# Ledger of designs, part 84: designed miniproteins, single chains

Each design is a single chain, and the fold is of that chain. pLDDT is the mean over its residues in the fold that is shown.

## One batch from the design tools (miniprotein)

Design m2911
Fold by ESMFold2-Fast:
Structure m2911 (fold): chain A 100 residues (1-100)
Amino acid sequence: RLAAHAARLAEAQALRDKYGKELDVYNKKIEEMRKKFEEILKHLPEDERRQKATELANKEFDKYLKENPEEGKKYRKVASDYDNAGTLALLHAAEIAALA
């Protein structure tokens, strides 16, 4: 029974790693946009520059997903799958802790 939860935890972690790598494609696009906006905003103080660059990068990414609805569908599915795998890993880790 404990071994069954350990196996499910390993499976959930493997799925989270898989979906995390798929999300890295999108995270890289967001990070590239954020760096471009930080260069544009380099005259601002660091904290304000980072906050505004992040906001602008997120808005540009949202626009990209709206203009590319197939990519938007893929992104939302992978993000959901990643979150679900993380939740399953936490639940099985909690069950292991409760049984110990």
Scores: mean pLDDT 82

Design m2912
Fold by ESMFold2-Fast:
Structure m2912 (fold): chain A 75 residues (1-75)
Amino acid sequence: LIEEIEKQFDKALENPDEASAQMLKISGLLDEMGFSTEERNEIMALFQKALNAHKKGDYEKAEEYREKALELIEK
């Protein structure tokens, strides 16, 4: 499931303006993993921050937010 989340987020980064479908799939995968609504909202906010940083060309911040999101998923 984590590998599929990373795959969907990589697709979102390739076409950020059309990322809504990929972000919805990530949210659905988090639900399948048993995360609460509050936990999913926190993780999704971090992925959204990573996507926004990537759109700005701030790749260091994008990676930082991505790592924080994945850390919450793995813990």
Scores: mean pLDDT 82

Design m2913
Fold by ESMFold2-Fast:
Structure m2913 (fold): chain A 73 residues (1-73)
Amino acid sequence: KLVEEADKLEAEADKYFKNGDLQKSIDLYEKAIELYEKALEEARKNGDTEKAQEISRRLARVRDKLLELKKKL
């Protein structure tokens, strides 16, 4: 559920970024990162190594997007 919510926030952030609404895109990417971090902790506590690895990849992707966006400000 957290991963699905984070995925939706990332997709929404992507749309705002493409439309030039940089501040809203940043806010949404930061929220997506927070949810992915919570999902990662949950997966690790449950011993779900495969899920943790997948969430880690998604988290790295969003962090890279946010970093690239912040350079445009």
Scores: mean pLDDT 85

Design m2914
Fold by ESMFold2-Fast:
Structure m2914 (fold): chain A 69 residues (1-69)
Amino acid sequence: MDLEEGAKLAVEGNYGMGSTLIFEGLLKMGFSPEAASAGANAGLMQALSGGTPEEVVEMALRGAERAQK
């Protein structure tokens, strides 16, 4: 339980657990800790902006990919 669960928790206002699970999920996908942190931050920002869990996942992946490259 990882990226999708973290996104759902972040949208529900559980930012601490949500961001932790997004970070953990990105690490499990093979991203570096720096890329996973960037992705978790991007996902959290999307959740704070009123995004859906799907949008949070999309932004987290985009953020991690940008930092990994």
Scores: mean pLDDT 83

Design m2915
Fold by ESMFold2-Fast:
Structure m2915 (fold): chain A 93 residues (1-93)
Amino acid sequence: SHMEKLKEELEKKIKEIGDSYQKRVAEAQARVDELDAGIEKARSLAEKNPEYKKEFEEQIEKLRAQRDDIGRDVQKSLEEANKEIEKAKKELE
């Protein structure tokens, strides 16, 4: 009974960590989708306005850098979530 209670508390904590991570992933994906839409818009503007191609290409590079930063942040969040789960397991046994 006591061991079953500790197991249920651990499973609940793991679920809460996982749910928190999935929420961050969903929010990150929404931002990536906005950045990708911005990149495609800038590409279209560069093609229609070749005199300003360099300015739009610089904007695309900045948006790509922001997208890459989001990807790295999501990977770090996954590593942190995994460390929290392992810590929770060790604290209960």
Scores: mean pLDDT 87

Design m2916
Fold by ESMFold2-Fast:
Structure m2916 (fold): chain A 79 residues (1-79)
Amino acid sequence: KVEEKLKELADEALKLGLISEEAAELLKNGDIEGAVRLALEKENLLSDELVKNAAQAIRLELENPGKFFEELRAQREAE
């Protein structure tokens, strides 16, 4: 199911022009870090820390849909 979600995410992001075809192929192959690295490089925001943090967040959302966003909402309310 995670692989199916990665393909859906890659196709949607590609349709929206958020990532390149190369980044979409990396996502479909499960290389989330590689895809994020390409996306951040395009925006001149490339850093190893951002790549790893973004890849981890995407991985968590795919494994537990909605949990990551629920935690973000809770953190904003706790501020």
Scores: mean pLDDT 67

Design m2917
Fold by ESMFold2-Fast:
Structure m2917 (fold): chain A 83 residues (1-83)
Amino acid sequence: METIVQRLLKDAERTKREVEAARDAGLISEQEADTMIATIDELEEQLRKSVENKDDVGETISMIHLHSTIQQINAYLAAKKAA
């Protein structure tokens, strides 16, 4: 059964692919892309650890951080495409 956590992790993977596509299109630098992907990877790891440890508070905080980061990256990429 697909959970909210599983959907959020799929959204994170999609955002990483969008970052790679933006880098390949020359919309962002390689350094910007590497930083964005590394940040998403770290937040995904924090979320997975909170779930494995059954830390409900940590899971909620990690979900909020990952979701906010995805939204900020998507907004930044959209702004670069519009410029």
Scores: mean pLDDT 85

Design m2918
Fold by ESMFold2-Fast:
Structure m2918 (fold): chain A 80 residues (1-80)
Amino acid sequence: SKEALLARIKEVVDTAESVKEAVEGVLRLLTEEGGLSVATAIAVVLRALGKAIEKELAGEEVTDEELKKLILEEAERLLA
């Protein structure tokens, strides 16, 4: 189910030791378990990065933890 997939994505994001590990895990789960195209999965990450860039340009510091949360939020939006 979408709910079960999202719970696994949240676990991967929460336990990832780096942004790279979170990105790789989210892309794998969306494509291999979610059945989504690689392009759709990449779009989730790109949307999160776009929001991070907007925050940085506004003078906000975006931490690795906040970037991981932005990635999770875009995955949640996609799977809604």
Scores: mean pLDDT 86

Design m2919
Fold by ESMFold2-Fast:
Structure m2919 (fold): chain A 65 residues (1-65)
Amino acid sequence: TDDFIVEQAMRLIERTGQPVRITGFDRDGNVVGEKEVYTPEEIKKAIEEFKKKGATNFSIRPVSD
């Protein structure tokens, strides 16, 4: 669910103090969008925009400096 994605991303941000990279994939596994996000609002906006572009699945990866 979207709530699970937001929770997972926020846990990574809280532990690292760094942004996370969220990637949206369509049903065929193609990347429809990718964004670095740092707040719950940014995560929710990224999910919403990627869904509008056809995203059905999401990946979250920590960005470490």
Scores: mean pLDDT 81

Design m2920
Fold by ESMFold2-Fast:
Structure m2920 (fold): chain A 64 residues (1-64)
Amino acid sequence: MSVAEVAAKAREALRLAREGRLEEAVALLREAGIDVPPELAGGATALQHLIETYGEEATAAVMK
C-alpha cells in the first residue's frame, strides 16, 4: 500500500467526521491500518487533529 493511498483514506475519514459519522470515519482509518487512540472518543475535534497530523507526515514522506 502506498503512503498516498493512506493519506487519501484519512481525508475521506475527515469528511465523514464532519458529517457526524464518527464511527464510519474510525472504521475507515482502521481499514487503512491506522491505529485510532481511545482519545478520539472525545469527539470530532480530536479526530480532526489526528487526521491533520497524519496528512502532514504523509505529505512530507512523499516529497522526500
Scores: mean pLDDT 64

Design m2921
Fold by ESMFold2-Fast:
Structure m2921 (fold): chain A 71 residues (1-71)
Amino acid sequence: STDATVAALAAAVEEAVSKNEPTPENIGRIVREALAAHRVTTASAEESEAYGLRVAQAVNRGVEARLKKEE
């Protein structure tokens, strides 16, 4: 299902971001690679917005995990 694919993509983004320095370049590359590996098709504006929010939340969680490790 789309939700399962989005969950897998979000988990992959969070893990990869948590293992890399949280620069815009690293984050952008990780998101692009995850999007290529976990293709998601949305059928509505609401689905697209929810998808975007889940990706953004995964990036934020990954950054938080990385920063806590560096403290």
Scores: mean pLDDT 77

Design m2922
Fold by ESMFold2-Fast:
Structure m2922 (fold): chain A 63 residues (1-63)
Amino acid sequence: SMEELEARIEKLLKERIGVTDEEIQKLRSLTPEERARKIAELIEANPDLPFHAFVPEEVRIVE
């Protein structure tokens, strides 16, 4: 679900990248397009993050 995806992204940003609660709130205040771009930049900067953690199971057809 969308809520699960958002919670998963926030958890990874905080625990793996060290994003603060203030930065999470800024991401939430952005448009969906701007937020997606920012998240993509963070993923590219942290290649050790598992991509599948950002993708809900129903969207994962091929591993």
Scores: mean pLDDT 64

Design m2923
Fold by ESMFold2-Fast:
Order: C-alpha cells, then structure tokens, then sequence
Structure m2923 (fold): chain A 106 residues (1-106)
C-alpha cells in the first residue's frame, strides 16, 4: 500500500512536470499524485477507496485539458497535456492498487 501510493505520487508529479505548458493538466496531475499518496496513508479501506476515486477524477480532468488544447489547435499544449494525462492515469491505477491492498489487510 505505501509503496503503491509513493509510486503513484511520483507518477503524478512527473505528469505535473510534463504538463508545464498546460496549467490545467498540470494541476490535475498534481492532484492525482496527492490522492494516490492519501490512498496509501488512509487508515481504512473505505477512506483509501475515496482517495483512489479522487485520483481517477483528477486523471479525467487532465485528459479533458488535453482534449481542449487539441481542439484549440495548440499542438505543444496538447502534447504536454497528453503526457500529463497518461501519467495521472498511471497514478490513479496505483491509488486503486493501494486501496485494494488496504481492503485485503482488513
């Protein structure tokens, strides 16, 4: 659980760095990183599941920011948003794994 949360946080922070040219995607990736950390640090499987859900919502936000930039024809902003969304999605997967491991401990 802790290792999965730390890996998720690192992936989300990498996504935030990749998304520097897309501020909305950067913020969403950073939120996914924090939610992955919280999933691992949660005292109960229920709280971990809530944090994993938040990580998934943040990953979806990063993806929406990518699609908006792509529609606007901003190729650089779209490229950076896509990388941020991919990494935020991997962070959300790690948050889900941390929540599953918390449930197995109960």
Amino acid sequence: AREEGEEGAELGEEGARAGEGNPDAQLSARAAAESARLAAESETARKAAQSATAAGISAAGAYASYLIAKRQGDEEKAREGERAAELATEAAKKAIEAAKLKAEEE
Scores: mean pLDDT 85

Design m2924
Fold by ESMFold2-Fast:
Structure m2924 (fold): chain A 109 residues (1-109)
Amino acid sequence: SLKEEAEKKLEEARKYLEQAEKYIDTAEQYLQQGDVQKAQQALTKAQIYLSQAQLYLTEARELARELERRGDYETAEKINKEVDELEKRLQEAQSRLDQLKSSIEQQQQ
C-alpha cells in the first residue's frame, strides 16, 4: 500500500540520518585528536548518508501527496509530520557537517 511504502521510506531516511549523525560525531572526535584526514573521510561518508536520507524524505513526501490526492488526508498528514521532523533533524546535521568542513578548510590555509 502507499502508506506502507511511505512508512518504509521514512524508516530508510531515519537509518541513513542516524548513520550520518554517527559519522559527524566520529569526524568531530577525529578533529579533537588532530586527525584531519580521518575527519575528512568521516565527513564524506556523512554527506553521502545525508544525501540518501534526503532522497527517501523526498520520496515519502511524494507518497503523502499521492495519498492526499486519493482522499487519505489523515495518513498524508501523519507522513508529512514525520517528514518535517526528520527534515529539521537533517538540516541540523547538515549545519554541523558544514561547520566542521569550514573548520578544516581554515586550518589548511
Scores: mean pLDDT 90

Design m2925
Fold by ESMFold2-Fast:
Structure m2925 (fold): chain A 69 residues (1-69)
Amino acid sequence: GIEELKKKLEEAIENAKKAMEKLKQASPKDVPRYIGRVLREIGDAIDLALEMRKLGMSEEEVRELMSKV
C-alpha cells in the first residue's frame, strides 16, 4: 500500500543522506564511487515516488515527502 511505499521512500532518502555524508569525508580518489552511490539512492527514491503516483498520490504530495530529506 501507499504507507509501505512511504516507509521505503523515507529509507531511501536516509540512505542517500548517509551516502552524502560519506562523500564529504571521502578521499579524492574515492569521490567518484560515492557520487555513484548517491545517484543510485536518489534513483531508487524517484522510482518509489513514481510508484506512489501510480497508486493515486498527487505530484504535490510526493514532492512534499521528498523535500523532507
Scores: mean pLDDT 78

Design m2926
Fold by ESMFold2-Fast:
Structure m2926 (fold): chain A 68 residues (1-68)
Amino acid sequence: TAKAEVEKAIASEDPEEVIENIRKALAALPSEQIAAAVEAIGQGLEEAGTKGLEGLKKAAQALLDFLS
């Protein structure tokens, strides 16, 4: 499920694994939810102010919050 992939992203300490699990989560969503999910990810990245692991984990958390 999309939520399970996001939980894997948050648990990862590897930036590439975080990105891949976020991508898998988006692929598991219905097409009508993709735009809103991408917007939630964007908000998480903006709040982080960084493109490193910290920013990616905030993006994953924002996506998890959207799915909850």
Scores: mean pLDDT 78

Design m2927
Fold by ESMFold2-Fast:
Structure m2927 (fold): chain A 100 residues (1-100)
Amino acid sequence: LEERLRKFAEKHGVSVEDVLAANRGERRVTPAEFDALVDVGIYDIQLGVIKAVIDNIKERLGDEEFAEELLKEARQMLDEGVSFTEIDEFIKKKLEEREK
């Protein structure tokens, strides 16, 4: 959470400390700080979806090692700011390659 907030705060040109203070109600949130908090929320939703998809793949294939590596790579892409669409395409491509 703290590491993710730091990356989004940098993207929007705001301080992590200021965003955290606003989130605690210690000060009024600015539009840029609000955008950083929204990005964290979107990240958490996207990561949850990725985990659910990979858990389904794990159950279907019975390949825990493949699922763990796929989650690790997908999470790294998400952390690096790769779009959810590109991550979804990456997962599908890896699954197709695995099933060959």
Scores: mean pLDDT 76

Design m2928
Fold by ESMFold2-Fast:
Formats: C-alpha cells, sequence, structure tokens
Structure m2928 (fold): chain A 97 residues (1-97)
C-alpha cells in the first residue's frame, strides 16, 4: 500500500504544478494529494480505518474532477490513473483490518 500511495501522491503533486491545468483543477489535485499524504501518515501509525477514510475523501475529489465537464482531459486522465492506484492501495489496507 505505501508504494502505491507514494506514487499516487507524487503524480497528484506533479499535476498540481502543471500550468496547462486550470487553477481549480490544480487546487482539487492538491487537495487529493493532501488526503493521500494524511492516509500515508495514518497507515504508518497503524490507523488503517483513518487511512481508508482519507483515501475515500481523495477518491471523491478525483471522481468529481472526472465528472466535471469543465475539467481538462489531462486532469481527468491523471484523476483516472490515480484512482486505480488508490483502488489497489485500499484493497491492501483492508486486508490489514
Amino acid sequence: ARELLEEARRRLEEAARDPSLSPLDRALLRMAAAEVEEALRLAENEDYEGALKSLERARRILEGIIADPSASERAKEVAREVLELLRRAIEELRERL
């Protein structure tokens, strides 16, 4: 789970710095990155339930980007790729409960 979450955070942080994305898309990607970072911190402290709640919030943000007709295709692509990383990480974390 840790490696998947670190990769997800890295991709979100890189996309949030992309000036070709709208300020709103960048802000939402930064919010998702913060939730993934919180999940990493909670999982390190063996708070797997707390980590899962943070990842659920990150998923909702990314699903919101995908559903937004004003979001760029690039932002939606990043959101879809990160959602797959989060799905796999969530499965691994649930096995630790």
Scores: mean pLDDT 87

Design m2929
Fold by ESMFold2-Fast:
Structure m2929 (fold): chain A 62 residues (1-62)
Amino acid sequence: KIEKIAEITRKKILEDPENATKYRLAGLALVGIIEGKMTREEAIKEFGEEKTIEELEKELKE
């Protein structure tokens, strides 16, 4: 699952390098949530990329 997050994040960065930082932060947030190291609320507070996190989550479900 973490491997999938890294793969999707890398793909999004390559497709939209102007937003690379947002995708990187969202990817880190998702890893933290999935590993149980932080709640979704804590991840959003720390990394601030709620919409981008949701975008990456949708890619993971598909």
Scores: mean pLDDT 77

Design m2930
Fold by ESMFold2-Fast:
Structure m2930 (fold): chain A 60 residues (1-60)
Amino acid sequence: LKEKTELIINSLSDEEIEEITKMSDEEAEEYLENNEFVKDVFNSLSEEEKKEVINRIKSL
């Protein structure tokens, strides 16, 4: 999970990270599921792991 989380964060721009922090958890999940650079990695995660990734991004 940590390695996949770092891959997702490193694939997002600072502007994308800022936008995600302004979203609800549901909106952030939908955004990441549809993002062209991270969707394959993010959609490989369990629902619990997806929530952990979103929490990590929002804590930045």
Scores: mean pLDDT 80

Design m2931
Fold by ESMFold2-Fast:
Structure m2931 (fold): chain A 76 residues (1-76)
Amino acid sequence: SREAELAELRALVDRLLATAARGPVTLSPGEIAQLRRLGLSDAQIARLEGVTQQDYEAIMDALAERLYQIELEKLG
């Protein structure tokens, strides 16, 4: 369902934000597949594992904006 899909996407975003606050993220194959579903390129996904804190924050802000837009489109 769309509700389950949105809950899954929110949980992924929350996990990535919490993990980035503790240091560099190691992504599982499942998380990589989920990020591809959100429309991130392989280059953007690869950057999540080796980026600076500022680049990390910029990528996560873009991901949160994308999730917000998807929610608005599905509700409106």
Scores: mean pLDDT 65

Design m2932
Fold by ESMFold2-Fast:
Structure m2932 (fold): chain A 81 residues (1-81)
Amino acid sequence: ASEEEIRQGLLQGLEIAIKYAKEGDYEMAAKYAEAAAEFARQNGMDPRVVEALEEAAEYARKGDAEKAIEALEKAKKLVEE
């Protein structure tokens, strides 16, 4: 896959995780954040992106919607840089 295809795939996964977190589906938000972190790791993305996604999944599993969304938005900004 091209670098652009990898970036777009990750952004799509992030948008889905953010949507679930905002809807209160924390299990799905955590699952998509975990999948996005694995995808980012496998494709050699910035370690800060992986860390933010892992942090988002942890907060989502704890039911901390505000911090989960904050971490997902942080990951999205890093991917968009």
Scores: mean pLDDT 84

Design m2933
Fold by ESMFold2-Fast:
Structure m2933 (fold): chain A 60 residues (1-60)
Amino acid sequence: MTPAEALELINTELSEEEKEEIQKIAQEKGLDGEAVKKALLEKGFSEKIAEAAGVLVSSL
């Protein structure tokens, strides 16, 4: 998954509230994509969304 594909998926499938939660987790995890992916999976996000967020964060 490319960062562009990850961003499109997140913008298409997630609400603004869910995007805000992902941004908060990314900031708390120091922009560590693997840690963000794990945290999102623990919060009940789908594996596809968790992977997309991890890829996007790792590419910043």
Scores: mean pLDDT 78

Design m2934
Fold by ESMFold2-Fast:
Structure m2934 (fold): chain A 87 residues (1-87)
Amino acid sequence: MLPLDEKELEELAKRVKEHLAEQRKKLGIPVEASDEAVRARAETALELRIIGDIWDEILKKEKELGRRLPKEEQKKLFDELVEELKK
């Protein structure tokens, strides 16, 4: 599992709550979210952000090399960056 910082989780939970309120106003859709559901969405959002940041680093490396990394090397680098975050 990706390491999640409690401070970032609290900030993202607040942003998720704000985003849901904005979407509700924009679309007229009732969005019911318990604090537990908001936290779960914040955890998912933080995990996706971390995954996105890792893939951005992989893409930067590919641009520096001027070529695509093989799928196996992309996966290896992704896994190494995830493990670095767990330390």
Scores: mean pLDDT 71

Design m2935
Fold by ESMFold2-Fast:
Structure m2935 (fold): chain A 81 residues (1-81)
Amino acid sequence: NPIMQQIRDQVIAYARSNGGQVTIAQIHRFFQQLRQQIPPDQHPIVDQVRIYLINQAMQNNGVLSVSQIQGILDDYIAQNG
C-alpha cells in the first residue's frame, strides 16, 4: 500500500527534524497535520498508525527514536500491508 510507505517516510523525516525522536504529544500533532493532507478514504489507515505508534511510545517512556520508529513501522507494514 503506497500510503503506508508515505506515512512511514514522513514520520521518520519528522522524527529526524525533531532531534531524532518524537514524544506522544508530537505524534498527535504530526498525525493531525498529515490527516489533513490525505484523502478521507485513507484516514482510517492514518488513524490506525497513529494509535499504534502512541501505544508503542507509552510502553517506551513516552518517546520513540528514529530507529525505533523504523522498526515499529516496518513490522506494522509487514503484518498489515
Scores: mean pLDDT 85

Design m2936
Fold by ESMFold2-Fast:
Structure m2936 (fold): chain A 100 residues (1-100)
Amino acid sequence: MKLSDEEIIEILIENLERGEKGLSPEEREKLQKAMEQISTLSPEEYIELVEKIAKRIKDKDKAIAALIALGQEYQEIEKDPEKAREVVLHMVELALKLKK
């Protein structure tokens, strides 16, 4: 079953806040499905998803940490280093904007 963008955003935020070990078995299954769907996204689609995640995190420092974590995860799943670099650069730009 495909997850909606909202379901993907929700489970990624839960993982960032509680860590994988803090998740229930059902939440870990949702996380695996979310990561599988994310691995099929274009760089542009991934950037849009991460911007939505950052906007939902009210704590500025937590939003910055989430952007860094998601950029690192994308580097590990994206086999094309040019695409990985594009996403990481956008994550850094978003993090810098949040620091202002």
Scores: mean pLDDT 74

Design m2937
Fold by ESMFold2-Fast:
Structure m2937 (fold): chain A 94 residues (1-94)
Amino acid sequence: MSVKENATKWAEEVVRASADSPEATAQAVRSLLEIGDAKGAARAMALVSRTSGNDEAVRAGAKVAAEYGYGAEVLEELRRLGDERTAEAVEREL
């Protein structure tokens, strides 16, 4: 199993179990960015937004992306996915 595939599955499980948790979202995004997977981090934030609609959880992930210097890459992937709502939430934290 690839590291990226395993991280994505873990992020999906965290979102399913704790979809409204800012801490869980921040941890999932951090884990993906530590392996350089900005696209996976964007997908995890999109999944949080679609599952819970919790803007605080999305903002927690956005802050981690900004701290790691991946804010622009995450925004680009969210716009590529057509997730304008999550992209706007992330952009407000940059």
Scores: mean pLDDT 75

Design m2938
Fold by ESMFold2-Fast:
Structure m2938 (fold): chain A 110 residues (1-110)
Amino acid sequence: VEKAVEAAVEAFRATWRHRGGPPGTVVLESDDFRGEAGGGPGSIAAANGLLAAVKVLRDEYGEKIVSARAEGLSERHVRIEIETADGKRITIEVTLSDDDQVTVSYEVEE
C-alpha cells in the first residue's frame, strides 16, 4: 500500500506544480475499473493521484480494484478512497500547505 500512497502523492504534487490549479474531480473510466472523482474541468490533480494509486495497487501489489473515488475537499486537500475485490478499503488523504509542504495520511481496513 505504501508505494500506492507515494505514487498518489507524487502525481498530486507533479500535477499541482505543472498546472498551477486547485485539485478537483473528473469522471474516470478504465478497462478494468470505473472510478469517480467529481467536480469540474480543473480537477486533474485529484484524477492523476487516483490513477497513480490504482496503477501501483494493480501492478505492484496484484490488487483487483472494485471501486475508486477521489474528491477535492479544498483547493489544496484531496481524499482518495479505493476498494479491492478482497474487501480491503484504502483511504489516502493529501494536503498541500501554503509553503508547498505535503502532509499525507492513509488508512487500510480489511
Scores: mean pLDDT 64

Design m2939
Fold by ESMFold2-Fast:
Structure m2939 (fold): chain A 79 residues (1-79)
Amino acid sequence: SMMEQLKKAEEAFKKGEEAFKAGDYATAIQYYTKASDLFASLGLDDKAKRAFALAYAAQYLRDGKEEEAELNLKAAKKL
């Protein structure tokens, strides 16, 4: 159901946030990407874009690229 898919998207997003806060960027990328795909499948474009921007921020932080990470974090905050 749409409600079960929404629950899965929200749980994936939460796991992404928990991993991001712990500095586990590889896990954060995995869960934020999953959340983005699920939100997009549900037509929740702003939530999908937010999760996608956070996945990119995690990728840049994993690679030590603080400036590029900050740009993606700012993009996520606008959504």
Scores: mean pLDDT 89

Design m2940
Fold by ESMFold2-Fast:
Structure m2940 (fold): chain A 61 residues (1-61)
Amino acid sequence: MSEEAQEAAEKGREAAIAAADPRAATAYGGMSGKEVAELSGDEEEGRRAGEEVTRAGIEAA
């Protein structure tokens, strides 16, 4: 993953955790996944990043 894509994923993960809301976690996951896919040029990497952001947010709630 590119450094920019990794930073986008980390930023989304922190936002999802800070929200502490499982419903918000899904939205942040979708946003981060899309951004990571665009920055990395890899749709599967974006999907994995989005799932990780969603999971982290749900676990924090």
Scores: mean pLDDT 77

Design m2941
Fold by ESMFold2-Fast:
Structure m2941 (fold): chain A 91 residues (1-91)
Amino acid sequence: SELFEEAERLVRERMVELGREFAAREPELAAALRERLAAQAAAAGVPLPSEEEQLQLIAQHMGYLGVQGDERFRDYVERGEELAREIEERL
C-alpha cells in the first residue's frame, strides 16, 4: 500500500530530524550512544550503521528517556503524537 510506504518514510524522516536535534541538545550523550553502536557493530563483525540509522537510534534512545519522564526529551512524546495525527489524516 502506498499509504504504508508514505507512513514509513515520514517516520524515518521525522526520527532522523529529531535525532539531529537531540544530538545537538545533548552532544555528550549522543557521542556515548555512537560509541556503543560502534562497539556493538565491531563485536558482531558488521558495518557501522549509516548516519541516518544512527540518528534514528539516537532519537529512539533519547525519546525513551523522555517517555520515562526526562524533561530534556519531552519533544519526543509531543512529536510522536503530531506524527500519529498526520498519519491518521492520510489513512
Scores: mean pLDDT 83

Design m2942
Fold by ESMFold2-Fast:
Structure m2942 (fold): chain A 75 residues (1-75)
Amino acid sequence: LPSKEEQEEALRGYRRLLDLLDAGDVAGARELARELQARFPDLSKAINLAKMTPENLEAMRVAVATTISVLESLL
């Protein structure tokens, strides 16, 4: 399991990712998702960058929201 500090930092990143998806900024969301996968690979296994498209927006929002809920439950 990552440290509490890593979990809190990842949680802040995923909340920002959700905000970008809510704003319809798919390009910004893809770039942040790449950063999150690079920084927190164990916490980002569910993120599929190939599926980060406008057609899959709702599915990606659900995946991100689920990750946020899991991280919040661990803190």
Scores: mean pLDDT 76

Design m2943
Fold by ESMFold2-Fast:
Structure m2943 (fold): chain A 78 residues (1-78)
Amino acid sequence: KSLTDLPEEEREQALLQLQKDLAKEFGNITDPKQDKEALINLLVNKYQVPFDIAKKVIEKEIKGGGPNLVDHLEELLK
């Protein structure tokens, strides 16, 4: 089911699980450009995140080294 279709409480739990899954994938990153596509595909195919949102979230995490993935997804899913 799409993250956008979940109630806010269930969406927060799904985003926490997604953060854990992505942190595991980030630990295996050897080429940020190639691994970015794999991370985007994980968001789109497993979590049904729209491609444009998934791309923005992953690009922010890779380029910014910045805030946690959950905060970025919550911002973009508004």
Scores: mean pLDDT 63

Design m2944
Fold by ESMFold2-Fast:
Structure m2944 (fold): chain A 62 residues (1-62)
Amino acid sequence: NEALNAAVKQLLEDNGEEVNPLRIKADAEFLETAPPEKARDYLVVYRRVDPDTAEEILALLE
């Protein structure tokens, strides 16, 4: 999912984390396979994304 990979790349850049293809792929696969509650918690609690942005990213999984 190209849009999801782009969103994950942006999150890593915004958090000052290392941006590399393996990290982008791992985070995108987690978001695609995790239950919605865990995916939302990952974005909001772990990545510190605001709830509105988290819902926009989760919409890319539909």
Scores: mean pLDDT 77

Design m2945
Fold by ESMFold2-Fast:
Structure m2945 (fold): chain A 68 residues (1-68)
Amino acid sequence: MSLEERNRKLRELAEEIEKRYGVSGDVLDRAGVWLVLTRDRERAVAILSREVSREQAEEIAERLLELL
């Protein structure tokens, strides 16, 4: 997958998650950065859980990891 295609898919996924789950872009971006830099899924889930349920946060983290 090209870097451009991956970036487009990440943006599309972020927009879908924000719309479907009601996660703010700030919270989603922060969780994504932690996943990229540390691979700390639990920390990403904790960040996301501020705005969504833990179960939804785990689903979101898994979807983000699939593209990273």
Scores: mean pLDDT 77

Design m2946
Fold by ESMFold2-Fast:
Structure m2946 (fold): chain A 57 residues (1-57)
Amino acid sequence: LLDEALELSRDPNGLQKLDRMKQVVRDLGQQGVISPQTEQELLQRLDQIEQLVRQLQ
């Protein structure tokens, strides 16, 4: 989480890439590739990374 947030905070498109990752996770859930539980867990982790990125910028 912290290492991923630091990497994204150094990227000028980091927050846009994070939003794209969230969309990919939602698409995978919609397609049934991942379970609804896994989708929620991944989205929660991405939200935590976003909060850290915003604090580091």
Scores: mean pLDDT 79

